# Designed miniproteins, single chains, continued (3), part 23

Each design is a single chain, and the fold is of that chain. pLDDT is the mean over its residues in the fold that is shown.

## One batch from the design tools (miniprotein)

Design m8775
Fold by ESMFold2-Fast:
Structure m8775 (fold): chain A 100 residues (1-100)
Amino acid sequence: SASLEALRAHVARLRADPAASPEQQVLAAMTYGRHVAEQLAAQGDAAGAIAAVEEALRLAHEIVDEALRRGEISPEEAARMKAAAEAYAREVIDAIRRQA
């Protein structure tokens, strides 16, 4: 999907920014994923919209796991960031399903 490719490319650029904290990268990835999902849902592609949110969440988990491996965040911070991203994804997916 061109939309998923754009999402992956955007997140790759976020991950390459040394000034952005892991939490800022996760928030930006999820926010962009929501934007992609809203565009797909507006086009009648609810399944593609959900897939975009799920891909953003997967990429957010990769950011958190890499930051944890590098010792940039604690295990407790990693768990909090993942829980927040999962809650955000669930809220967006539920909204898409209600509009479909």
Scores: mean pLDDT 89

Design m8776
Fold by ESMFold2-Fast:
Structure m8776 (fold): chain A 95 residues (1-95)
Amino acid sequence: DEGVKAGQEFDKHIREAVSALEDGDYEKTLEHLRKAMLVIGKEEGLSEEQSEKAAEIAFEKLKEMVASLTTKPSRGQLYLLVRSSVSYGIQKALS
């Protein structure tokens, strides 16, 4: 149930990051990614420093993926890109 609550809080911050990204606000996107990573990083066993590093890795991966797009992404596509980048950041921080 703690994991469920963390997942809900994480999803809230991910949706905020998607909204910021949709507006082209990369600074706000990173802010929300950091908040999401602090929530879920604790559940994944990351320290605060590792969670911050994971957020940086996620953000760089997200910018790379967005830069490769040739058409305007839907909100759903942006959500999937953000989630994918977060998973990537966590995996890299744990390795």
Scores: mean pLDDT 84

Design m8777
Fold by ESMFold2-Fast:
Structure m8777 (fold): chain A 62 residues (1-62)
Amino acid sequence: SAAEEEIAKLRKRIDELVEEAVQLEREKIQNASDAAKSATLEREIADKFQEIEELRAQIAAG
């Protein structure tokens, strides 16, 4: 159904954001001694998780 196709697209986008967040977490670990870089990466990771939560909420509402 169209609803199932939309849910599949949202799930794929979540998977992509999760992979991006994982890569940013690894970069943050590598830059643990660089406070400015670490802070920037922490914000980028938080933004990815916020997007994931918004997409999960859309799936739950549909």
Scores: mean pLDDT 87

Design m8778
Fold by ESMFold2-Fast:
Structure m8778 (fold): chain A 83 residues (1-83)
Amino acid sequence: SEEAWRRELLEELKELLTRMKEAIARNDQEQIEEVVKRGEELLERIAERRGNSPRNQRILATLKEQLRADPLGTLEALIKALG
């Protein structure tokens, strides 16, 4: 169950990373913003599964800020951390 969830999450993150690379290469600002939004939704799903604590809420907020500032680096770091 948890291993299957992590694999599905990794596949979603890899898809978002590919889409982000393509959006940046095309200078497609609308697609960049859409991928960031989907990444934020994915981070919220991770937070829901890990439980609602003040520490986890701060981590979620920080990761959302990092995703907006550096979407490629943040997605790559998340893939590395979960893989």
Scores: mean pLDDT 84

Design m8779
Fold by ESMFold2-Fast:
Structure m8779 (fold): chain A 75 residues (1-75)
Amino acid sequence: MLSEEERKKALENPDKAKEIDLTPEYFLELARWALEQGKANEAVFYLAMAASLGAPLEEIQKLAEELRKKFPDLK
C-alpha cells in the first residue's frame, strides 16, 4: 500500500502522517523504514503512533529494541 513517495513524504512531515488515521501496520512499516534510513526521531514517532493505534506489543518491543541497539544515545 505504501509507495516510496508516500514513505519519503511521511519522513519529511511526521505531523502529516498522523493525520491520515491509517492502520497500526502502516505506522509499523513507516517506523521500520525510518529505522533502516537512520531517521531515529521519525522511527520513534511512527512507533509511538503504531502503539497508540493498537499495534501488537511484540512488534512494538521488537522495533524499540532495534532502535536502542542502532541509536544508543537516543533520548
Scores: mean pLDDT 71

Design m8780
Fold by ESMFold2-Fast:
Structure m8780 (fold): chain A 81 residues (1-81)
Amino acid sequence: DKLKEAAEYLRELARLLEKAGAPQEEVDRYLELGEAIENKDVAKLAEILGISKSAASKILNELETTDLHPLGVIEKVKSEL
């Protein structure tokens, strides 16, 4: 499941950021992002990223259909807004 893979990637990134001494707020943001993606929570994803629900739905669809890096998909969709 590509959404679970994307969520796991974001959790791993959060773990690496925590180990590197990043602020807890940044670590928590990536954990929340991963949870929203895994649960297909469009509203929560939109809130975390500061985008519309339509854009959040587009991100979820792209994550399901692409082999691109999850952060790359998010940035691509945000750049098209």
Scores: mean pLDDT 79

Design m8781
Fold by ESMFold2-Fast:
Structure m8781 (fold): chain A 82 residues (1-82)
Amino acid sequence: SGLIEHLDSLYSEAKQSAETLRNEKKRLEQEKRTAIAKDPENAEEIASKYDAMIAEVEKQIGHLEEEARLFEKQRREYEALL
């Protein structure tokens, strides 16, 4: 396999990983709502914990989306040399 095929693979992996994390984010948002409903006296502490986890997932999504863009750019630049 050539460099283009390798870059396409890396791009697809980054995109799939980002989508998996978006699903994880939705799961965390749902778990946050359920946890607060089960323990409303500790709602602020529960919200703080889940919001921190959600923020970390969002940061990871952003990094993976940037990686995907860089792999796509490298692929296009390499193809332009052929």
Scores: mean pLDDT 89

Design m8782
Fold by ESMFold2-Fast:
Structure m8782 (fold): chain A 94 residues (1-94)
Amino acid sequence: MLSPAQARALVVHELREVAEEFREMGMDELAERYEALAEQLRTSSLEEAIALLRDEREWLRAKAAEETDPEHRAFLERVVAGLEGAIALLEAIR
């Protein structure tokens, strides 16, 4: 079973991987956003990390609904599912 610090480190790593995928898709603004989110989570408490991920999930869900490119929309929806998994992991470690 992961410690809270290990679970947070895993989520930070996943956010950095998502940032690289956004960069590969030419979504540079989202790549920078997810790099910043990863850095915020690295220094946040567990409770702050969960709150940040919940806010990001809702924001990204809204952005995905407005996305007109179907490949970009599908990727945003996949990232939303990843954020839901990260939230569930951190809540389970609480």
Scores: mean pLDDT 88

Design m8783
Fold by ESMFold2-Fast:
Structure m8783 (fold): chain A 80 residues (1-80)
Amino acid sequence: SKEELIEKAREKVREGIDLIKQGKYDEAVKTVKEAIKLFEEAGDKQGAIRALRVALNTAKQLGYDKAAEELEKLIKEVEK
């Protein structure tokens, strides 16, 4: 169902944020992309954008510049 897809997407966002906090950037980007795909399958583009913004703010606060740059690129792609 749409609700199940959104719930799985939210779980993937939490995993991605935890990976950012651990400095595992490549795994974090992959996990965030999986979350975006689930939000898109559910038709929840705004949910994807909000989740990406939370991850971006976390990366910026921790000074993870490369992760922040990659997340900004992903936001621009989803906003198209």
Scores: mean pLDDT 82

Design m8784
Fold by ESMFold2-Fast:
Structure m8784 (fold): chain A 85 residues (1-85)
Amino acid sequence: SAILQHVQAALAALKARLQAEAGLSPAAADAVVQQVADTLLQLGLGSHTADEVIDAVTAVLQAAGVDPALARRLATALVNALAGL
C-alpha cells in the first residue's frame, strides 16, 4: 500500500532525527517510534485535528526525555508528512 509505505517512511525519518537531533540510541529511538505509532493508531488520524495529534505526539516524545522545543518540532514534521496522505 502506498499509504503504508508513506507512513513507514515518515516514522523512519522521525527515528533518524531522534538519533541525530535528540541524541537517542538506535534502540531508544525505535522504542519511542513504536510508542508514537501506537499513539497515532489510538487517535485514529481522521477524528482529530492536526494540532491535537501534534500535542499527543509531543507528549510521547517529552516523556521519552526529548527536549520540549525539539519534541514539538519533530511531532509537527511527522504530522505534516502524514497529512499529505
Scores: mean pLDDT 84

Design m8785
Fold by ESMFold2-Fast:
Structure m8785 (fold): chain A 85 residues (1-85)
Amino acid sequence: EVEKIIKRIEEVLKETRELIKEIEKTDPEVAKKLEKRLKELEKQLEELKKNKASVEEYQKLLLEAEILLGLARMALAVAKIEAAR
């Protein structure tokens, strides 16, 4: 279960990074704020892996990663609206 949760976190963070690259083309300031949060979550994941953290700790990180992904998706939608003007 831990390995499966880790893989899901990694996939979510990877998707978030790709969205941030797209956002940077239209809103570099929002992209930088999201990138800072992404790096914090990536660092937390490596710390949890190193310390053999509990399932509950990985589940909390997954939730935080999903929240960031949602914010990135919203920011990209706003950026696309601005680009269409």
Scores: mean pLDDT 85

Design m8786
Fold by ESMFold2-Fast:
Structure m8786 (fold): chain A 80 residues (1-80)
Amino acid sequence: SPLEEAERLLERMEELLRQMEEAVRRGDREAAVRLFQEYVGLKNRLHELMETLPPEEAARVAARVDALDARAGRLLDELA
């Protein structure tokens, strides 16, 4: 189902952010940037999928994306 696909994309996005946290801790800027680019790619796919979800489900997925984006933003700030 589209919701199951959205859940799988969210799980993959969380895993990329965990890997990005490790890269930031190691000072590996190149790895962190690459992982963030992969995260953005998955987020774009998720946004397309969200257009097919019922409004209530799309809103719940959007809230989870907002939380992940806030976390990604904090990690990018650590690289600056």
Scores: mean pLDDT 89

Design m8787
Fold by ESMFold2-Fast:
Structure m8787 (fold): chain A 71 residues (1-71)
Amino acid sequence: QNPITFVADGSAPKDLQDFFTQMSSQTKTQQTVINNVRQLLQYMGFPQADIDASLQRLTDLINGNTISRAP
């Protein structure tokens, strides 16, 4: 569904969570992070629809925005 949210929630396997934490910590350019995540999600075999949704979610996280419970 949302692999990025799954990782951020801490429910994902340690290796995957660690990897995303390192990427977020070291990458300062939003475009670079988005490109890296897109490529990795494709490499890992996620569906295109999930990749698109995850990139949107990742963009929100990088910009410090989260989906509001009360829009």
Scores: mean pLDDT 61

Design m8788
Fold by ESMFold2-Fast:
Structure m8788 (fold): chain A 82 residues (1-82)
Amino acid sequence: ASEESIENFKKLQEAFAAGKVGETFPVSAVDTETGATSEGTWTILEGGKVKLKAKGEHNGKKYEVEAVFDAKTGEVLEIEIK
């Protein structure tokens, strides 16, 4: 489960290393045990930051997550769960 998330994060890091500020990178996942689905985008921001917008459904309920990370350290700077 988390290993697949790491693989998707590596693809984002490659896009960031290419210097594509303002570009978006799509991410999607399906949990095969629970049937939960999630889809999102990573956006490369100025100032060495990246933004995650993700939405999913679990157990018939919708959820949304927005988070901003420091791209250099991986530190979570902001997080909002709806």
Scores: mean pLDDT 69

Design m8789
Fold by ESMFold2-Fast:
Structure m8789 (fold): chain A 79 residues (1-79)
Amino acid sequence: GVVLPRTSPSALRVAIAELRRAAEELRSLGYDEEAEKFDRMAEELERAMAAGDVERATRLLDEAEQLSRKINEELEKLK
């Protein structure tokens, strides 16, 4: 089948930067395991972008958004 572009390279680059920033923030708060998950997702997005694998990049973005939502909910409970 034909792979339809769902994400742009610009959107992927922004998402990678946001995931790395979130990882750094989580490490500063002592959430090392969650930070490692975000770093791994950023690396996977970089590889998907380099390979032109739009389907994988879209799936990773959806997964990252879900993880970010869960972590933000937990962080809000600590404020």
Scores: mean pLDDT 73

Design m8790
Fold by ESMFold2-Fast:
Structure m8790 (fold): chain A 77 residues (1-77)
Amino acid sequence: MDELERLLEEFRRAVDAKDIVSALETARDLLRKAIEEGREAEVLQELSRISGGVAPKLSPEEAVKLARLIIAHIEAQ
C-alpha cells in the first residue's frame, strides 16, 4: 500500500474518533511526505475533504508554502 494512502486512512480514522492529537501528528507526517513526493496540492485537498472543510484551488507553489506553514504550526504546538 502507498505510504500516503496509509497515512490518509489513519488521518480519517483519527478525525472520526475526535482524536485531535493523532489527527495533527498524522497531518504533519502526511504533509512532510507530500512535499517529498511533490503531491502537496492533492494531499491538502484530501485533508480538507476528510475534515469537512473546503480547500481553495492552489497552485503547486502556493500548496508547498501552505504545507510548510501548517507543519510549522503543528510542530510549534
Scores: mean pLDDT 72

Design m8791
Fold by ESMFold2-Fast:
Structure m8791 (fold): chain A 68 residues (1-68)
Amino acid sequence: MTKQEIIDKMGQILDQANLDQLPQDVLDQITSLVRKAVSQNLSVQELEDILNEIKELYEKTTGKKLEV
């Protein structure tokens, strides 16, 4: 997977996820992770780790799976 594909998947998660339904602390964590992914020169592995962390935070908080 390319860096661009991982960033695109993060965008899809944010579009699919009703972020307004998440607690503010979880939103802040997701926003921080997305910002880190797009602004820092990270490896593909680091970007995949961030994508997985965002997905796990959302799924754990909402009980819904993300199909991205």
Scores: mean pLDDT 74

Design m8792
Fold by ESMFold2-Fast:
Structure m8792 (fold): chain A 85 residues (1-85)
Amino acid sequence: STTLILQGQNAIILALRIVRLLRADPRVSDVELIAIDQNHAIIRFTYDGQPITITLDQRDGILTITISGPPHAIAYAQGIIRQVS
């Protein structure tokens, strides 16, 4: 897994932006967005047949994003996050 830390971002707004880009990619399927609360979201999807989980956790103006999956899929998810942040 890998972890990214962002400042000044809202977990739910960023999660919705990520989901929009994922749903537009023909290599991506089975996109689920689980909003646990206003500060916590989980995104699950499949990229080239491989399952990936993105967890977003916002606390005190800091957004921690954890990506879990195989290395090539983590690299893909990092690219999406850079595009929306």
Scores: mean pLDDT 86

Design m8793
Fold by ESMFold2-Fast:
Structure m8793 (fold): chain A 66 residues (1-66)
Amino acid sequence: MLDAEGAARAAREAALAAGSDEAGAQKYQENGFKLEEGDSEKVAEAARAGANNEAQARRARQLALM
């Protein structure tokens, strides 16, 4: 279970692992901080929203849910 900070970090790490630049990663982190703690599905949705393309979104969502 992730707190809001953990969710934001997971989304940022997923974005970076998917090949997003620092600006994209910041977008994921901001979306993560708007989520309820422990809500992994919302973390995955935030990761998708911050992705630059569909392939990155799919990868970021997968990593955020792991």
Scores: mean pLDDT 58

Design m8794
Fold by ESMFold2-Fast:
Order: C-alpha cells, then sequence, then structure tokens
Structure m8794 (fold): chain A 81 residues (1-81)
C-alpha cells in the first residue's frame, strides 16, 4: 500500500527527529536517509517533483544542520533521474 502524502511528510519529520534526538553519526544518518530515499524513488510515479521536494524539506527541517549535506546529496541524486 502507498502511504498518503501527509503520512510521508510525518514519516520524514519523525525520521529527522529520530536522527537528531539519538545524535546519530554521519554514517548512521546516511544509511537511514538512503533507505528513506529508496522508498521515495519507488513513489515518484505517484507524486509530483514538488511533493517529493516537500517531503525532503520536512526531513531536513527536523534533521541536524550539520547532516543536511548528506540528505541534500541523496535528494539531488533522486531528483536528477
Amino acid sequence: AVLSFEQLLEHARNLGRFIRDNRLSAAQARALTTEFMRGLASLRDHYSDEQIREIVEALLAEMPAELHPIARELADALLAE
């Protein structure tokens, strides 16, 4: 079953908060963010690029600023293809 857009936004926020609150390393954050982006890649045909960008921004809003380059790198790769 495909998650709703609102459920994906909340999942993204929860992931960002989890990374922040547990003070995960860059390697751990990359692993979790990679799995999240794989999930989003499978949903590209169901959502607009703008909706995918909103989901990524919801993740970034909760994620520690120092880890944003990891998430942005992975998101840029997803949206380029």
Scores: mean pLDDT 83

Design m8795
Fold by ESMFold2-Fast:
Structure m8795 (fold): chain A 73 residues (1-73)
Amino acid sequence: MEEEIDAEVDMALAEIYFAIGKIDEKRGNKESAIDAYNKAIELYRQAAERYPEYRDEFEKMIEEAKKNIEKVK
């Protein structure tokens, strides 16, 4: 039960930083967008290590964040 709740919390935190990156990207705040996407990538990687059964889904989000960073650069 607790482990499932922790997985959802870690995923939610990564999603929040991904959303912050999207918002900053739209506002033209390139540095803040890149920082937020990098934070999301770190959180998704940590979640993938803790919950390898969801690794493929987390890796997809990591790739999306990387593409968004390249678009902002």
Scores: mean pLDDT 80

Design m8796
Fold by ESMFold2-Fast:
Structure m8796 (fold): chain A 80 residues (1-80)
Amino acid sequence: MDARVEALLAEMDRLAAELREAGAARDRERFAALVERADALAQSLSPEELLSLSEEQQQRLLAALGRLQAAVAEALAALS
């Protein structure tokens, strides 16, 4: 499970960086595609998988989701 959690964290952080880059570039099409990808990633974890994680792993994933959400907001502001 640790390897899967680390892979998910890395992918979320990568998406956050790409979202900020799309916002800075004013690339609305790339932004839309990245938002869909972020949503798909969030939906990839079942409730059963989340409940099977340690408290530490759950906290790390919640923190990464928060960073991803902040990146979406930052990119939207840059696109506006």
Scores: mean pLDDT 81

Design m8797
Fold by ESMFold2-Fast:
Structure m8797 (fold): chain A 80 residues (1-80)
Amino acid sequence: SEEEHQREALASFERDADALLALAAANPNDAAVQQQVIAGFQHGLQLLDQFEKHVKDPELLERIRRLKERLRAAIAELQA
């Protein structure tokens, strides 16, 4: 169903975020890797903003909101 596809898509966004965080943590002194991770999170936020417009399920909207908040926090931490 549409909702199942949306849940799988969101789970993929969540896994991609975890992978980027792991990459940043493994390379704390590599400025190029840190910039790549920041760019990846910024791109993820743009995709989530577009995805959110098509989602009507309140549970999925709350998960999207929490993921967006997590990505914004991660960008801020990596830029500090």
Scores: mean pLDDT 89

Design m8798
Fold by ESMFold2-Fast:
Formats: C-alpha cells, sequence, structure tokens
Structure m8798 (fold): chain A 74 residues (1-74)
C-alpha cells in the first residue's frame, strides 16, 4: 500500500511538472533549453520530497505543488 501510494504521488507529480513546463513554453516564458534545465532541477527537488519518509502522501503532494507553482512565478 505505501509503495502504491508513493507511486501514485510520483505519477501525479510527473504529470503536473510536464503540464507546467509545457505551459511555460507555450506562453514564451522559457526556451526549450531552459525547459530541459528546469525539468531536471524540478524533478530532483520532487524526488527529494518523495524520498522523505516523514511526509505523508498528502504533505508530499502539497510540497510538490509548491515546487511546480514556483516555476510559473518567474
Amino acid sequence: SLEEERRAVALEASRRLDQRINKLIKEGKITFEEALKLRKEASERIYEVLRDPSLTPEQARAEIDRIIDELEKK
């Protein structure tokens, strides 16, 4: 169950990150090269959150949402 919960959070995080990066590209806020760098940096931060055993799945989702929202604030 814990593995399934973590997998679900990771899958949702990947979807949300892809959606945000694509939006930034479409809005002309970042280049393709910048998108690759931001995706790498954001995914590293997201994996740190996913690896934190002190966070519930809900807390992990909330922290991931904050990471992704920061990408749009520019």
Scores: mean pLDDT 79

Design m8799
Fold by ESMFold2-Fast:
Order: sequence, then C-alpha cells, then structure tokens
Structure m8799 (fold): chain A 86 residues (1-86)
Amino acid sequence: SMATKHRLRFTVGTAAGLKEREIEVELVGDSAEARFPVTADEAGGWIRVEDLTTGSGAFAKVKAAGDYVVVRVTPEGVEFLGNEKA
C-alpha cells in the first residue's frame, strides 16, 4: 500500500489554560490510528483534534482520560475511538 503522512493538532483545555501538541501519523492505505498521550496535568480536561493536512477536524470535545486518547484518521476526517491505558 502507498503510505501518506498526516499532521494532527490536539488542543487540550484545562483550568490552567490551552495547550497544543502536534503528532504525525502515517496512513497505510486509507487509515491509521493515532494515540495522543494524556499527561497527569491534562487529566479531567477536554481534547479536540484537527487534521492539518486535510483541514478537517473532529467536531466533538472528548474528556482527557486514561493514558491515551485514540483517534482514527482517514482522508475523509478524524474520529474519536476511545481512551486507552498503557
């Protein structure tokens, strides 16, 4: 399969303010899972994700919980899959 790299921006909102982090993911074929690590100071906040490569984003805010927030990335957009523990 041909691989394509996408850049995702995660915005984390907490009582302390907003933080942004970017993660690069490689799509093999039409999809990839991206795992965004949740730090202890981010727990209980909210997270949004945008695909900077396509200009699309997940419209919902999700709770920052577990060790990772997991999203599915396709050329059509990003989708929240859940929270995972390491």
Scores: mean pLDDT 78

Design m8800
Fold by ESMFold2-Fast:
Formats: C-alpha cells, structure tokens, sequence
Structure m8800 (fold): chain A 73 residues (1-73)
C-alpha cells in the first residue's frame, strides 16, 4: 500500500510539475498556479510518503514558475 501511494504521488507530482511549467512558458500563470495549488491539496489527502513526493514537486514547480514569471517581467 505505502509503495503504491508513493509511486502515485511521484507520478501525479511529475505530471503536475510538467503541466505547470508548460502553462507558465505559454504565459498562463493563473493556470500554472492553479495546478500547483491542486498538487498541494492532493498531498493533504495522501499517505506521508505520497504527500512528500507531491509537496516536493509542488515546491519545485512553484520555484520554476516564479523564475519564468520574473524573466517575463
């Protein structure tokens, strides 16, 4: 059970990270930020291992989106 939840968290986190980056690069920062928020909400409903993977990807996505936004300004 714990291993499956960790893998699910990693897969969801990676997908969310890539989607947030793609939307940010297209200038859709509102949608990119929404994806990051959804990742954090999803993490609150997962096991500790799955939650950790999701939070790590959400944080990484937030940093990437911030960097893209600052370069666009």
Amino acid sequence: KMELEKLMGRESGETGYLMARAYARKGDFEKAEKIIEDLRKQAENMSEEGSKELFEYAEKAEEEVRAIKEEAA
Scores: mean pLDDT 79

Design m8801
Fold by ESMFold2-Fast:
Structure m8801 (fold): chain A 87 residues (1-87)
Amino acid sequence: MEEQREELAEKMRKEARKYAEEGDYSTSVGFHDFSQRVRESKTSRELFDISRQMETMGVIYKKQGNYDTSQILFEFARQLRKLAEEM
């Protein structure tokens, strides 16, 4: 479980780097924040809270026409929920 949490955090960090390289600093900062919070989380409740916030951001990006970023956020949220349920 801890290894899977750190793997998800690293994947989020890689997305943050990609957005920074593309000049989307705002989206990059968002993924860096989620990555750090996932790494620091110790309870299933904390993982559920992060998942819900990622789902909310996914809806916002989808409404703005950024479907690719929306899908990435929904997929990370799904993986975090599954991990939280296994704790």
Scores: mean pLDDT 84

Design m8802
Fold by ESMFold2-Fast:
Structure m8802 (fold): chain A 114 residues (1-114)
Amino acid sequence: SVPKVTLHLEALGFTPNDEPLPATEENLAALLEALRAYLAALGAEVTSLEGVSEDGVARARATAVIPLERARALLAERNVDLELEDGQELDVLAVFLEEDGALRFIGLVLLEPA
């Protein structure tokens, strides 16, 4: 069986604005489509994908298995460092994947500063 990876892409930068995205049907559908497309670009196997409303704000969550080399290549395209350094201020979500039957931390998805 393939291990599952949980992703929290709650502020995917889908609207790169300083205001939270309201939890409307349109916004939830847009976030789910964006998350699905992002994971597909990674070559990920998506096992769960859900939209949630949290205090009227649209959020998306997924569980997926992501190939390491694919994830690294796509993060590099976004000028994302694959290693966190002390004093580096980034709003990031941890992405894990399966490699050779083990779950590994592979890097980060950039979020807007909180």
Scores: mean pLDDT 50

Design m8803
Fold by ESMFold2-Fast:
Structure m8803 (fold): chain A 67 residues (1-67)
Amino acid sequence: MKVEEAIEIAEKLGDEEIVELLRRYQAGDKSALREAMRLVEEKYREKNTPELKKILEILASILEEDG
């Protein structure tokens, strides 16, 4: 559920790299979630948009629930 929300936000932003990493996570590649989080953190440091912040919050929540 939560990862689908992050994908929808990334699709609206036109950020195909984030979408691809999150879809890889949905397909069972758990390492893709950490890669997506690092990529979003880098992009947020360069451009602090509310959408990127929301994606980070969703991904952090998923990691906390799986830990």
Scores: mean pLDDT 80

Design m8804
Fold by ESMFold2-Fast:
Structure m8804 (fold): chain A 70 residues (1-70)
Amino acid sequence: MREQLEAETLLALGAMYLSLGDIAEKKGDRETAIELYEKAIELYRQAVALGHPDAEAFLKEAEEKLEKLK
């Protein structure tokens, strides 16, 4: 099932952006961290749309990190 592989790939890409956002936050670059978390959220939302069972949990975590920086 190609959709399953696509959803897993989107989660992996989202996790990469989330990790880069964490690095930017630690570096004090809040603007870059916010943008990277937003990219992770976009990718996780796509994974949710494709039906990945874990995607909603990852999306919620990314949203919580973004809200902390507002």
Scores: mean pLDDT 82

Design m8805
Fold by ESMFold2-Fast:
Structure m8805 (fold): chain A 72 residues (1-72)
Amino acid sequence: PVSPFLRLSEEDQGFELLRAALRLGLDLADLTDPAAFARVIAHLEATYGVTLSDAQRARLRALALALHERLR
């Protein structure tokens, strides 16, 4: 079974990741920092009541890096 968050499209997961970052006072460039990214993941895990696997976190980080490159 997967959480509702993980059933979202990659685009919608990107929107939730960005929304979480903004709620923490971070901008998109901060998501390239591992420590800032870990805070965003902790916020998503708390928000959805889930624990994300290493593979799921790696995928979300790749998405954050792709979004940063596109908006750079």
Scores: mean pLDDT 74

Design m8806
Fold by ESMFold2-Fast:
Structure m8806 (fold): chain A 115 residues (1-115)
Amino acid sequence: GLAEVDALVEELAAEIAPYVDAPEAEQQVIVAKATVELLDRLVERGLLSPLAAALIMREYLRSALAKGADPEAIAILEEALRRYAARAGTTPEEILALSDEEVERLLLEHERRLE
């Protein structure tokens, strides 16, 4: 349930904490890797659907691109989006084409099922 999600988020925070003083590009790569590892664990445990993981990756990727994030971090997020989209029976292109309103609605519906 939500307590298990909180524990995994705390584990993610601990994993990235040693890198707070690292160069920004290195921090971006570490955070991207740790976030994908967290989502993989949530999907594996049935706490997150592959579709919800793809939608979260879409938002993260768009934010990272808008901020001019490191190309290695971008590549990690793009690969994760491809894997989650495939597991959900869709494509990265279809996920990226969704409106922000549709994404928000789908994520809110998923969150309600976890409460």
Scores: mean pLDDT 79

Design m8807
Fold by ESMFold2-Fast:
Structure m8807 (fold): chain A 80 residues (1-80)
Amino acid sequence: MAEIDATLARIEELVKKAEKSNPEERKRLIEEAVKLIQDAAVKLQAAMRAGEISTEQASAAVNKLNEATKKILKLQKELE
């Protein structure tokens, strides 16, 4: 969980930086955040299947990933 929590914190940092960046840097930061979200989702699913985390812990992490994804989609739409 600590590794996933660190990744979630990094995603939030990238989103905040993207909000303040020029369009070119914003696009790059969004792409980096998307990769981290995908990595976190894969690790979370693997931990669930291995029985390493509870359903409640998994749901909380999934909700954080979904909220980050919504923010990224909004930022991507603003680039169009």
Scores: mean pLDDT 79

Design m8808
Fold by ESMFold2-Fast:
Structure m8808 (fold): chain A 97 residues (1-97)
Amino acid sequence: SMNREKALVLVEELELYKETKNKEEAKKKMLEAGIEEEEIERAIELAEKLTPLEWEALKYRVKALVTGDREYAIKAIELLSEARGLDLEELLEQLEA
């Protein structure tokens, strides 16, 4: 339902929303980018539920999916490991088993 370009705009505007707490301004900018109101509401709800580290991990995961850049994927895993108090090396070993 959402294309890759719209996903990047969504992440950028949600990051600004986490700083400003202005829901109406964030919705307006996302609507101007052509994102459906229902998708905007779900995204704001998700952003409000995530910790700062989980939000940063999601942001990099979205960038990795949009760009195909492995560096963003690695950064997302690092941030997720930190958010969960996990050793990245231990986590990678468990996933390889």
Scores: mean pLDDT 73

Design m8809
Fold by ESMFold2-Fast:
Structure m8809 (fold): chain A 88 residues (1-88)
Amino acid sequence: SELDEIIRRAREAGVPALAIATLLGIDAAKKGDSETAIHYIETMVELARKHGVLDTAIRGLRLIKEAAEEAGVPEVVEAAEKAIKELE
């Protein structure tokens, strides 16, 4: 799955924190916990810039965006879209 590939790439890059942030961001988005989801989106942006794992982070942010769209949480969708654009 896309999530498994993101976890694998984050681990291989030596940035397991990116995989953890992605998983927790998806979970928060699905639960409608906007504050927690946005916190993990911001964490992913910081980790991506610090470690140069931009592609893996963008892929993870897309999964958070999809989860937020499915859950009907527009604030998290907008935050994920902004983060994706910042890393592109």
Scores: mean pLDDT 92

